Designed miniproteins, single chains. Designs and how they scored, part 80

Each design is a single chain, and the fold is of that chain. pLDDT is the mean over its residues in the fold that is shown.

## One batch from the design tools (miniprotein)

Design m2953
Fold by ESMFold2-Fast:
Structure m2953 (fold): chain A 67 residues (1-67)
Amino acid sequence: MVPLEDPEEARERAEELVKEAKELAKTDPRKAVLLGVAAALVLVAAGDAEGALEAIREVEKAVEEAL
């Protein structure tokens, strides 16, 4: 059984990670970036490269605006 990340579950997980990253961008930018990277990795593992780039861009924008 591969991938372990079901595409639908991966997207839900990534959306939660991005949401949490955006909330943390104001208080802990380093942790926000780590959560964004985790979301991107989950999406890449599910075969969604465009979704992974979008997740990175969303978190990057939130962190950049918070700095």
Scores: mean pLDDT 77

Design m2954
Fold by ESMFold2-Fast:
Structure m2954 (fold): chain A 70 residues (1-70)
Amino acid sequence: SEKAKELIEEGEELFKKGREAYKKGDYEKALELFEKAIEKYDEAAKLGSLEAAENAALSRMALSIVKLEM
């Protein structure tokens, strides 16, 4: 669906920003951005996107790594 694609694109941008924040050592910002990415991917997954469900799982792994650094 068009809505699922839009949500995936929003999630991808947020995930990319989260990774950039993590690389800079800005763990609080990385945490916030990964949480926002997960929200977008979860919405797309509810619309039936398997890709979004997979991206949400990967984003949750990234979030866990950030929390270990804090």
Scores: mean pLDDT 89

Design m2955
Fold by ESMFold2-Fast:
Formats: structure tokens, C-alpha cells, sequence
Structure m2955 (fold): chain A 99 residues (1-99)
């Protein structure tokens, strides 16, 4: 149901944050893929509303962008900031999928 969609979105947000924190192109790309998967999971989960799925996809895209930015970060501090943004968008995607 919607709970499974929300759990998938949250887990992918955490993966996006972990990828961003690595501060590497490969890490950022892996995080972005995970975040994109969250959007798909939310869309396909039974019981997620059309509006909730769309909102979750939007936040998943923002988490993916943050992961890529973290991968391009020149400092550990910038990578950590991008990871925090990715995690926050993952949480918002989970809230939207669960609503």
C-alpha cells in the first residue's frame, strides 16, 4: 500500500544522501539512480494517490539533483550539505507517497 511506497522513497532518499556524501561522481550518480527509483516505486505502489505520486516524484528528482551536486563537491563540507538536502527531499517524497 501507500506505506510501502513511503518506505521505498525514504530508503532511496537515504541512499541519495549516502551517495552525495562520498563527494565522487560515481557516488553522486548512484545516489541519483536510487532517488529516481523512489519516484517510480511511489508511482507503482498500490494506494498512493495520483497527487501524492506526482509530489513524491518531484521531491525524488530534487534528491537526485542534490546527490549529483554532492558528487561534484570540492570539499567534505559541501558534500555533507548536499547529502543533507538529498535526505530532506527523500523524507518529503516519503511523506507525499504516504499521504
Amino acid sequence: GAEEGAEAARAAGEAAAAGAAKGTAAGGAAGAVAAAGAGMAARLAPGVSEEGAREAEEHARKAAKAAIEGGKAGTPEAAAKAAKEAREHGEKAAEAAGA
Scores: mean pLDDT 75

Design m2956
Fold by ESMFold2-Fast:
Structure m2956 (fold): chain A 70 residues (1-70)
Amino acid sequence: MKLTDEEIEELFKKYSKDGDGRISYQELAELLKDLGIEVTEEELQRLVAKASPNGDGYLTLEELKALLEE
């Protein structure tokens, strides 16, 4: 499913519970679940590694947009 940038931003705000403008691996999993996207732990790890390779295990809004745009 292709989401608009605005839709992704709203979901990001919903799951960015720390208020730091970042989402964790756990928060990304919840976001994808809310979208009805079922991913395996292995697939989710691969997606995070693509979006934020060797980062602090968090995704920025820009990284999330890149991930969901495909």
Scores: mean pLDDT 69

Design m2957
Fold by ESMFold2-Fast:
Structure m2957 (fold): chain A 56 residues (1-56)
Amino acid sequence: SKEDLERAERLGALGVILAEQGDLEAARAYFDEALALATDPEAIAKLRAAQRKAGV
């Protein structure tokens, strides 16, 4: 749903911020939750790209 996509985007953004702060464990957890909500292939690809860039 649109709500799940928006939540996934916010969780992904929080994952990036946490990784930048050095909290890699929390960053992974946020990316995992975002990927669980994302069903759109483009959203999944963007989350995976952000996760790779964050190093988690």
Scores: mean pLDDT 85

Design m2958
Fold by ESMFold2-Fast:
Structure m2958 (fold): chain A 101 residues (1-101)
Amino acid sequence: AALAALAFAAAGIALAAAGLGLAAARAALAAAVAAERAAEAAGSLGGVLEAGVGAVAAAVGLVLAEKYGREAEAAAIAAKGAILAALGALLALAGVKELPK
């Protein structure tokens, strides 16, 4: 029980940190896409080169955001698993003491 509670707390902190990183990465991607759209719409000099560089940066950021997303999701699944395992152990030790009222 204590180990599962510590694992849940650690996973919660890691999830919060990963969530902040993910949110920042997604905000940067949205800004990059908006900037490239604005540059192309404005008909800027070297717009083709700027669009190309922006597309590569956005693709790299998207891959990183997906990796961070999977890590955060894995941490959430692990935390849920630890809680369920702790509850199962408590129920096995104490027996099901749920009285329908």
Scores: mean pLDDT 51

Design m2959
Fold by ESMFold2-Fast:
Structure m2959 (fold): chain A 88 residues (1-88)
Amino acid sequence: AMAEDAASLIELAEKLGAEFVGFERTTLNGRKVWKLTYKKGDKTLTIYIDEETGEVIGYQVNDEEPVLAESGPIPLEEVRKAIEEVFG
């Protein structure tokens, strides 16, 4: 539960100097999801959160294809690495 907390990823992005720039609701594979977009300079990273569970289910770097879990949460370590690589 705590290890999948989207708040820890948000804190990491902000600590690295990224700012919140966008929120969007959408549907992915029949799931209702929140898209939270953070930006630092010309770099962006979007975090995908399941609206019903609060689990982090994916991320997207800049204009690259989104990395999305087929079901359940994405490994938190993968998202942390992406944030550190993009904003670090």
Scores: mean pLDDT 79

Design m2960
Fold by ESMFold2-Fast:
Structure m2960 (fold): chain A 55 residues (1-55)
Amino acid sequence: GEREKKLERLKKAAEEAIEAGDEVVLRVVLKEARRYFSDDEEGRELIARLEAALA
């Protein structure tokens, strides 16, 4: 559904931003993931990965 497609887009954006070391994009993706997917197991895994990349 729409929610699954949004999560897929956020995962892809996260992977690209991690590879590029783009902290600005990482922070934007983290805010989106926290807003829409904090109640989802896959979303929480993505959030943890993004927080680790910014630590």
Scores: mean pLDDT 84

Design m2961
Fold by ESMFold2-Fast:
Structure m2961 (fold): chain A 89 residues (1-89)
Amino acid sequence: MTKEEVIEGLKEKIEKDPKGVAERLRREAEGALEFLAEADLPEEVREAARRAAELALRAAEAAEEGRYEEAARLAVEALEILQEAGKKL
């Protein structure tokens, strides 16, 4: 699955339930930030996770405002940041 295919699929899901997707993104981002406060992680991984959480929160706002493509792109970028950080572990 290409990045563009993932963005397209996620956009369709957001369009069907923008509030539900936004609530899930906020919950995941908040959970990640809470985990980062307690977990002893390498600085590079910690920074990546924080950036990903920030992008997820921005994606939630975009979804609630009807900017579905922007929300999908921000969410996918957050996932890519986490995947790249994971490769270093």
Scores: mean pLDDT 79

Design m2962
Fold by ESMFold2-Fast:
Structure m2962 (fold): chain A 72 residues (1-72)
Amino acid sequence: ENAAGMPKDLSEKARKLEDLALSLSTPENEEEIFKVADEGIKKAYEYAKKGDYEKAYEELEETEKKILEIGK
């Protein structure tokens, strides 16, 4: 999925969320954690494509919180 044309900091943050999901994934939570990461990153990129970078960053921040909660 194309991060081409996105701000470097936004794409880097999205990549860190993918890495976080991978680090916290277990056989028991992997479907939920990857779904949350994938949906959040896609939604953030949708906001960014519309020029709404504030909402894009907010979506990534909320997604990070959800991933951390699942990874407990």
Scores: mean pLDDT 80

Design m2963
Fold by ESMFold2-Fast:
Structure m2963 (fold): chain A 56 residues (1-56)
Amino acid sequence: DELIAKILALFQERGGENLSMREIAEAVGISQATLYRHFPSREALERAVLAYHARS
């Protein structure tokens, strides 16, 4: 929940569709491996962010 909120805020600031998984992980303060543990693909991450944004 907190992680996805940080990623949404990053996407709003920097244009999220253009950010790599490495850049997202670095910006939110986790390893790329940890990010992949939560979201197994870029597509899964984008779907989660869109779902969260629709609720928020």
Scores: mean pLDDT 78

Design m2964
Fold by ESMFold2-Fast:
Structure m2964 (fold): chain A 110 residues (1-110)
Amino acid sequence: SKLDEVLDKIREAVLNRDQEAFDKAYEEAKKLATPEQQLFLDTFRAILRHILANPDRFTPEEVEEILDLAKEAFQRIKKATPEEAQKIMDEFLRKVSELVGRARARRAAA
């Protein structure tokens, strides 16, 4: 779908550390998203901005894992009620928090 194409552009922009391409793709994704998906995108944008601002804190593999988790959550939210979407977002945030904890432990061990 056109939305999937724009999400792929977000992925490529984050992996290439291209803030301008990221912001452009994000605005296009928001226009194509449902209201529930827009709320998720706002939360996801904050996470991606943190990754872009701290490129030394995450490996490419860790960034890919976050992007894969977001894609799965986003597709689930498309068919979700607002209550279901909140639960999916909470699950996504827990998984991201666990990954960030693992990344911190990896850096502390180095």
Scores: mean pLDDT 82

Design m2965
Fold by ESMFold2-Fast:
Structure m2965 (fold): chain A 75 residues (1-75)
Amino acid sequence: MLEEGKEALERLRRDFERLKEEVIKSGRLEEAIEGLKRGLESLDKLEKEYPELKEEIEKLKEEIEKEIKELEEKL
């Protein structure tokens, strides 16, 4: 069960990296921001299911929140 949480966290991290690259390549900032915000919601749900992963999830949330702020400043 915990391994499924770790796999879900790794998928969310990969999705985050993909969205960052997509912003650079496509210039679709608003769409990327929406995707990142959905990622934060998914991480919040994952943290509730797997509190053992809280520290790793919080680190990824911080990375995503920082990226959202930087992208919003470009709008």
Scores: mean pLDDT 80

Design m2966
Fold by ESMFold2-Fast:
Structure m2966 (fold): chain A 100 residues (1-100)
Amino acid sequence: MEEAKELLKEAAEKVLEAAMEVLKAAETLDDILKAIGLALQAIGLLFDIDLAKTDEELKKLAEEIIELAKDVLKLAKTDEAKKLAEEAIELAKKALELLE
């Protein structure tokens, strides 16, 4: 459980970093607002991970991190943002494996 929590925190932090890279590359107000929305969702996931008390809650959060990272990948224009989002997906999948 503790190892899964640490992996999920790292994954959520990487999603936040990826969203911030998307924000830095954003040229339109629409893209800026979308990037801010993704960053706020990543921050929310970090709080939810700290509050999680069961493996089922952590599994759900891992799935939410993967979906959020995919949303970041859809908006990502830079190699840095794509790499961070892909690393987040890998970490979240590793956490899911530990929760089996």
Scores: mean pLDDT 87

Design m2968
Fold by ESMFold2-Fast:
Structure m2968 (fold): chain A 114 residues (1-114)
Amino acid sequence: SMSAEEKEARLKELEEDVKEAEEKYKKNPSKENARELADKYEQLAALYYEQGDVEKAVEYLEKAAKIYEEVGDLEGAAETYEKLGKVYEENGKYELAEEAYKKAEELKEKLKEL
């Protein structure tokens, strides 16, 4: 378990890491830089979810999925939509969960066509 001060410090460090990853991706939108940025977004989403901020967790998972889609990383996008679906499902938002899971399935089907 983390203290309130440790959680605040981790949040600030991760927000700075996100800003650096965003700038890096903006300068060079490679799959490597996209994965780095999306990974930071997913870490931030997990931290917000642990703190009970479901809205921010959803926001950052959606940002991560979008970055993966922008660079054609359909596997990364599908995995992120499955995580988003699980967050919705765990919070009783079943229609939104089904939509997210359907998006993940659609992306997985596109992968089979490559």
Scores: mean pLDDT 87

Design m2969
Fold by ESMFold2-Fast:
Structure m2969 (fold): chain A 55 residues (1-55)
Amino acid sequence: KLKEELTRAIMNGDVEKVRELAEKYLPKELAEEFVKAVENHDIRKAVEIADKYVK
């Protein structure tokens, strides 16, 4: 469920939602990587991070 919500937020470029979900469920280091990837419109990188660290 978390992976599905994160993937949707990433695909929609919803930086605020990505940040909120990542901060609640992931270590700070990963949360910052997610936010940076989405802010830079690097959707591929954001999805790859989600696939690697979120089930």
Scores: mean pLDDT 75

Design m2970
Fold by ESMFold2-Fast:
Structure m2970 (fold): chain A 68 residues (1-68)
Amino acid sequence: SAEAEELARKALEAAKAGDIEKAAAYVRKAIEKFGVEEAEEALQKVGEEDGNVEAGQNLAVARAIAGE
């Protein structure tokens, strides 16, 4: 879904900025709107396209917080 990918991209941008709380909010919104499976697919796709390891680590923390 293009909308799920857009939310995943916003989460990744927040993670790049070090705003883990904002990244977690976008991850949570994607899960609420599209479900866990589609949100995970979108996050993996935008992460692979970007290739930023540091942002990926911050995004993993954001995903853990979103699952709280």
Scores: mean pLDDT 80

Design m2971
Fold by ESMFold2-Fast:
Structure m2971 (fold): chain A 65 residues (1-65)
Amino acid sequence: MEEKMKRAKEKAEELAKEYGLESVEVEGDEITVKASLSATRFSAVGVELVAIGIETGVSVKVELV
């Protein structure tokens, strides 16, 4: 669990760097990525976050700010 969370956080942080997202936050068993994005870019980021969640088994969400 702890190892999976760390890996998911690393992947989410890498994605945030790639897309210029606002922040990556960890709450218990969930990772939330905050972003200020257009609808088109939001879709692309959403697909990447789903992939991270599937690969790591950790709940990863995007919050539009």
Scores: mean pLDDT 75

Design m2972
Fold by ESMFold2-Fast:
Structure m2972 (fold): chain A 59 residues (1-59)
Amino acid sequence: AEVTAEQVKKIAELLTGAKVASAKWVNEEEVEVTFAETGKVVTIKKADAAELAKLLGLI
């Protein structure tokens, strides 16, 4: 199942408890997530996000 950038944002917020300022595709396999509080940027792989989305009941 295809995961969206909005779902990746929700996954990051649920797993960290931190607010996400933005989540955007940087390529077909990776989403760049920027945290609101720290300004820290992390990259999440599409495959990992899809598995987490299924576990969290988002897809």
Scores: mean pLDDT 77

Design m2973
Fold by ESMFold2-Fast:
Structure m2973 (fold): chain A 48 residues (1-48)
Amino acid sequence: ELKKLIEEIKKNLPKGYQERLERMRRDSLEGAKKLNDKEGLEAIEKAF
């Protein structure tokens, strides 16, 4: 499962890098929600 691998990687990343990824994920999710983009939401969750 890609999501599980990403979670493990994020846990071991430098703090600054993890915070940047979280911010990008949040902003992307907010955008996809505003557009009601189901495929975008799934892709973002898979990537982040």
Scores: mean pLDDT 72

Design m2974
Fold by ESMFold2-Fast:
Structure m2974 (fold): chain A 60 residues (1-60)
Amino acid sequence: SLEDKIKELEKKIKEIYEKYTKLFNDPSLSDEEKLKIREEFEKEIVPLLEELLKLKLQLS
């Protein structure tokens, strides 16, 4: 169902947030490495957030 697709997508988004939160809080990583990680995070998360918004608008 559409609701199940939203739940699966929200779970995936949560897992990506948890992964990148750990990386951003890693004291062994340099500021330069964290900048690259930020760019990778945005590249991964933005399409998923856009798809989530699209699916939620279909429920409205």
Scores: mean pLDDT 85

Design m2975
Fold by ESMFold2-Fast:
Structure m2975 (fold): chain A 64 residues (1-64)
Amino acid sequence: SEKAERIRKVVDYLRAHPERDYTLEEMAEIAGMSKEEFEKEFRKAYGVSFETLHAGLRAQAAAE
């Protein structure tokens, strides 16, 4: 779906630049969604919250 594609693009950008500080509000804005809609669609696409995935990516970047 279009919404899932927008979320994937945002996550691809985040994966490419994990060292940058990202907020949920900023990601939702880039995806063209409300914070609530972004969290819902994100959980649907990835099975976890944005906060959980973001924390994991930051930890991996720090370990490298």
Scores: mean pLDDT 77

Design m2976
Fold by ESMFold2-Fast:
Structure m2976 (fold): chain A 59 residues (1-59)
Amino acid sequence: LSEALEEAFRLAQEAAEALKAGDYATADRLVREALEAVSSDPAAARFIREQLERKREEV
């Protein structure tokens, strides 16, 4: 994985943990940071969005 994609994936995982904890403000910020990290790569952005949607479904 590229460094940007690795960072975005880490941020997405942290966002999922914030959602589980009920910290919606932190989750929203981390989601935006993750998507910004991969904003220049549509395929990576789609992958990160799919991961976030799956995590959201779990909470």
Scores: mean pLDDT 74

Design m2977
Fold by ESMFold2-Fast:
Structure m2977 (fold): chain A 57 residues (1-57)
Amino acid sequence: MELSPEEIEEARKLLEELDKAAALPDEKESEKKIKELGEKAAKSKNPEIAAIGKSAL
């Protein structure tokens, strides 16, 4: 993958935010946060971020 260091950092941050959302004790907040992150990521022009977002939905 020919990702820039900045794109790799964005992907890592997204995965960290998804993990944090999944770990939330409130299932309703967890589902809402994961859906928001997934939908936002799926619309990204970065193909790696978009793939992660689509996988999370």
Scores: mean pLDDT 76

Design m2978
Fold by ESMFold2-Fast:
Parts: sequence; C-alpha cells; structure tokens
Structure m2978 (fold): chain A 72 residues (1-72)
Amino acid sequence: SREQLEAEVTLALAYMQLAIAKRFLERGKVDEAKKSIELAKKTLQEAERLGASPEDVARLKKEIEELYEKAK
C-alpha cells in the first residue's frame, strides 16, 4: 500500500539522518550532529505514525538515544 511504502521510505530517511549525525560526531562537529539527531528523531516519529514496524522503530529509537548521549 501507499502508506506502507511511505512508512518504509520515512524510516530509511531517519536512518540516513542518524548516519549523518554519527559522521558529524566522528569529526567533532557536535552542534551539527545534534541537529541531525533531532531531525532523525522527528522523522522516526513520522515513520511510526505512518505504521513503520514497531521492532524497527524501537531499534532506531535506541540508536538515536545512544548517539544523543555521546553528543552531550
């Protein structure tokens, strides 16, 4: 369905945003990393609303939380 495809694409976007945040942290760009983490968080919430797999959502949510703690 369209909703399933939108959920999958949105979840993939959240993963990309988290990967970008991780790259910024690896390069010491903490403020840019924090902004990318916030984007990933918002995009993940949208994916969850669109019906993304609860298992995938929980997994990515955990990765976002872990990366956010490293950015503090």
Scores: mean pLDDT 87

Design m2979
Fold by ESMFold2-Fast:
Structure m2979 (fold): chain A 76 residues (1-76)
Amino acid sequence: KKVIEILGKAAQELDALGETELAAFLYISRGIAKIIPDEKEAAEFAIRVLENLLPRASPEAQPILKQAIDELKKLL
């Protein structure tokens, strides 16, 4: 639920920037997070994905990913 909302919002913001590849990775990660029954495990998974994407992200996309990571860490 919270993980799904955080990933969905970040994916939409990336799509709005034209970052279609990054948005696609977040939509896929959101789908995987939906099937992880434990919210904390889903958050840990999502954090790992976003941290791996950060070095490949544009300067415009980086703040979106960092904000999502910070919000996900609050679920731990």
Scores: mean pLDDT 84

Design m2980
Fold by ESMFold2-Fast:
Structure m2980 (fold): chain A 63 residues (1-63)
Amino acid sequence: DKELELLKIELKAAEMAAETFRAMAEEAKAAGDEKTAQIYQKYAEEFEERAKELREKIEELEK
């Protein structure tokens, strides 16, 4: 299923983005840049939400 394959690629991209922004947020926090850390945390949360939506859609298509 081509659509299912594309959704899995999008999920992996969203998961990678969330992980990257979480790492960047932790680095900014360690450096004392509280504002930058908060911005990256928000981006990480947004990509985590997207990954959740994509996972739910994939599960729906796999049943």
Scores: mean pLDDT 86

Design m2981
Fold by ESMFold2-Fast:
Structure m2981 (fold): chain A 78 residues (1-78)
Amino acid sequence: MEDVEKAKELLEKGEYQKAIEYARNALKKDPRNVEAYVTLIKALKKAGKGKEAVQFKAAHLSDFTEEEQRKLVEALNE
């Protein structure tokens, strides 16, 4: 939980590389953490790593339930 909160704080402050690290750490502890997943994708995009963000989405979106996938698509297309 703290890693996701820290990642979101760092993302808001423009510290994208640190935000990526904390979000990745949160996903290592809970691979299906929707908030950590969204934060990682947003941090990657803001860090100029849009290709990595697209690849990560393609590789891991199917790990989530159909309901969770719908929420993820909505959050990431805003």
Scores: mean pLDDT 78

Design m2982
Fold by ESMFold2-Fast:
Structure m2982 (fold): chain A 56 residues (1-56)
Amino acid sequence: MAEEAKRYMIKGSNAYLEGDLEKAIKYYEEAVKAAEDNPELKAAAQKKLEEVKKKL
C-alpha cells in the first residue's frame, strides 16, 4: 500500500540521519515490498536503498 511504503521511506530517512545505515537499509527494503503495486514509489525506494548501500 502506498501509505505504508511512504511510512517506511520516512523511517529509513530518519535512520539515515541518525547514522544507522543498516537500519535505513532495512526500512527501505520494507518500502520496496510495500510499494509492489505502486511503480513510482517502488522505483524511489529502490533508488534510496542503492544510495544507502553505496555508503555502507
Scores: mean pLDDT 80

Design m2983
Fold by ESMFold2-Fast:
Structure m2983 (fold): chain A 88 residues (1-88)
Amino acid sequence: MKPATVELEEEVEGEGIRSKFKQTFDAEAEIEGDTLTVTTASRTVEFKILKKEGDTYEVEAEFEEIFTRPDGSKVKVKVKLKGTVTLK
């Protein structure tokens, strides 16, 4: 894996939950074929590479995640990530 700067727009949709926000963080990245894997302390995400420009990769990922509400109930949310990963 290589050091990378990740800039993502995250959209989360589920019953009663709609959120859209931008995040920038440093992470480790690994490229295998047409996929780019980003590893953080809390999760590993496999992205589809949409475009490459130098050391910058335009990426997209979509998956389902279980969110626990404050009352202890669980809801399935759809997570869509879109952004860029720049290798250092």
Scores: mean pLDDT 79

Design m2984
Fold by ESMFold2-Fast:
Structure m2984 (fold): chain A 69 residues (1-69)
Amino acid sequence: TEEAEKLIEEAEKLLEEGKKLLEEGLAKLKELDKVENPPREELAEAIAKVLRGIGLIFEAELLLKKAEK
């Protein structure tokens, strides 16, 4: 249905955004792991990106599940 197509399109956009944030956050955390005393602000920003990315991916999965029904 047209509704299912729209849900899939929205899910794809959320997956792309979520994956980008997750990858950026994880890359920054990996960078900071090499630093003896990493700045807490940078750690918090990297962690926030990871959590936001996971949240968007989860939201996309919910939309895909809705499109199945």
Scores: mean pLDDT 84

Design m2985
Fold by ESMFold2-Fast:
Structure m2985 (fold): chain A 70 residues (1-70)
Amino acid sequence: KVYSDEEIKELLKKFDKDGDGTLSYLELEELLKSLGLNPSQEEISELVKKVDKDLDGTIDYEELKKLLNS
């Protein structure tokens, strides 16, 4: 369902292995799996398109919020 800002920040922090405040596609996949989701590569691509089509391969807090609460 709808995730709060604090829940999204907590998830980002937990899966941000690089410590740069963003998620790679692999880190995003791990996050989604932790929520009981098992997205395919195509499903991840489709989710990213909903946020910003020309991302440099990373997901920040605002993008993650849009992906989880779209």
Scores: mean pLDDT 71

Design m2986
Fold by ESMFold2-Fast:
Structure m2986 (fold): chain A 74 residues (1-74)
Amino acid sequence: LEEEIKEYEERIKKDPNDAEAWANLGAKLFRAGKYEEAKEYAKKALEIDPNNSRALALLKEVEEALKNGLPPLP
């Protein structure tokens, strides 16, 4: 998980307009239970590519988790 996060961070450093990297990093943070960070990263991906289906799905899932007060996913 941490190694995967680092890989996407590296991609973003080389290409900050890589919407897929932002969306994937957000998804990893969501799995780690970091919902607020996941939300910000999903929003960042959508700023780059507003039609990114992964980022749109992630944003919806994160907002649902935050509204329902779900505990961190295992």
Scores: mean pLDDT 76

Design m2987
Fold by ESMFold2-Fast:
Structure m2987 (fold): chain A 61 residues (1-61)
Amino acid sequence: DAAVQALRDEAIAAMRGKSATERARILGDLADRLRALGLSPAEIAAVVMDVANEVHAQEAA
């Protein structure tokens, strides 16, 4: 949990002010790092989607 939360926070911070292409790259890196922690594909998808939605919501506001 703590490791996953740290990776989420890092990815969100890294995506701020980046282009769509750079954000896609950051999300891909996040997915790879979550896989290294032993998360299932469904768990990885949920975390990546949450991060993407959080960044998108912040920019849309």
Scores: mean pLDDT 80

Design m2988
Fold by ESMFold2-Fast:
Structure m2988 (fold): chain A 81 residues (1-81)
Amino acid sequence: NEVVEEAIRLAEELLKTKPFEEAARELTRYLVEKFRESTDPEAKAELILLLGILAQELREKGYEETAEEVRRVREELWAEA
């Protein structure tokens, strides 16, 4: 899936230049934008999955507040799907 591949590339670039938490916030904004632009239910489902993975990684890194923020964004998008 092109959207997933683009998201992974963006994550790699952000992590080279930004702290993890800041990179995660920017990636979250990107994933939300792609979700709202997409008309493909499969792509939307994959973007929701990526947000879930990102929230888990943030929790594992100790960024609990940011992880909760990303999780709430994911729940909002899931309700819209």
Scores: mean pLDDT 82

Design m2989
Fold by ESMFold2-Fast:
Structure m2989 (fold): chain A 62 residues (1-62)
Amino acid sequence: MSPEELEREARELIEELRSKGTPEHLFLAQQLDLALERFRAGELGPEQLQELIDSVREWLES
């Protein structure tokens, strides 16, 4: 996945989480937003951001 595609995926998931509006969803949105900022700063690798996206999606399905 390209860096641009990964950023878009993270942003779309953040918007989905914020739309649900529960404290748990808002907390996960904040964690993803921080991870995305770190990724853009070069402090977080693409693999780590993808793992976080995947774990949040798994949590949403649980």
Scores: mean pLDDT 83

Design m2990
Fold by ESMFold2-Fast:
Structure m2990 (fold): chain A 80 residues (1-80)
Amino acid sequence: SELDEVEKLLDEEFKKQIENVKKYSPAAAKSLQKIYDEMRAALDELRARGLTTIDEVLAALEKQNPFLAAAVRRAREKLK
């Protein structure tokens, strides 16, 4: 599904960013890892509540965490 593709892209992008940041700042890499973990937890919680479309997830995230919603929107745009 589109949601699965967006989650995969976010996973790949965050892993690359964390690896790049680790080279000069372990502290910054740890902070980025925390943001990634929080994003994954939020997406998992919404899916557990029965939200399976990217539009439903985005609507919920925009109210709950607008910064994570922005990350999901950017990933969606890259998959066009």
Scores: mean pLDDT 79

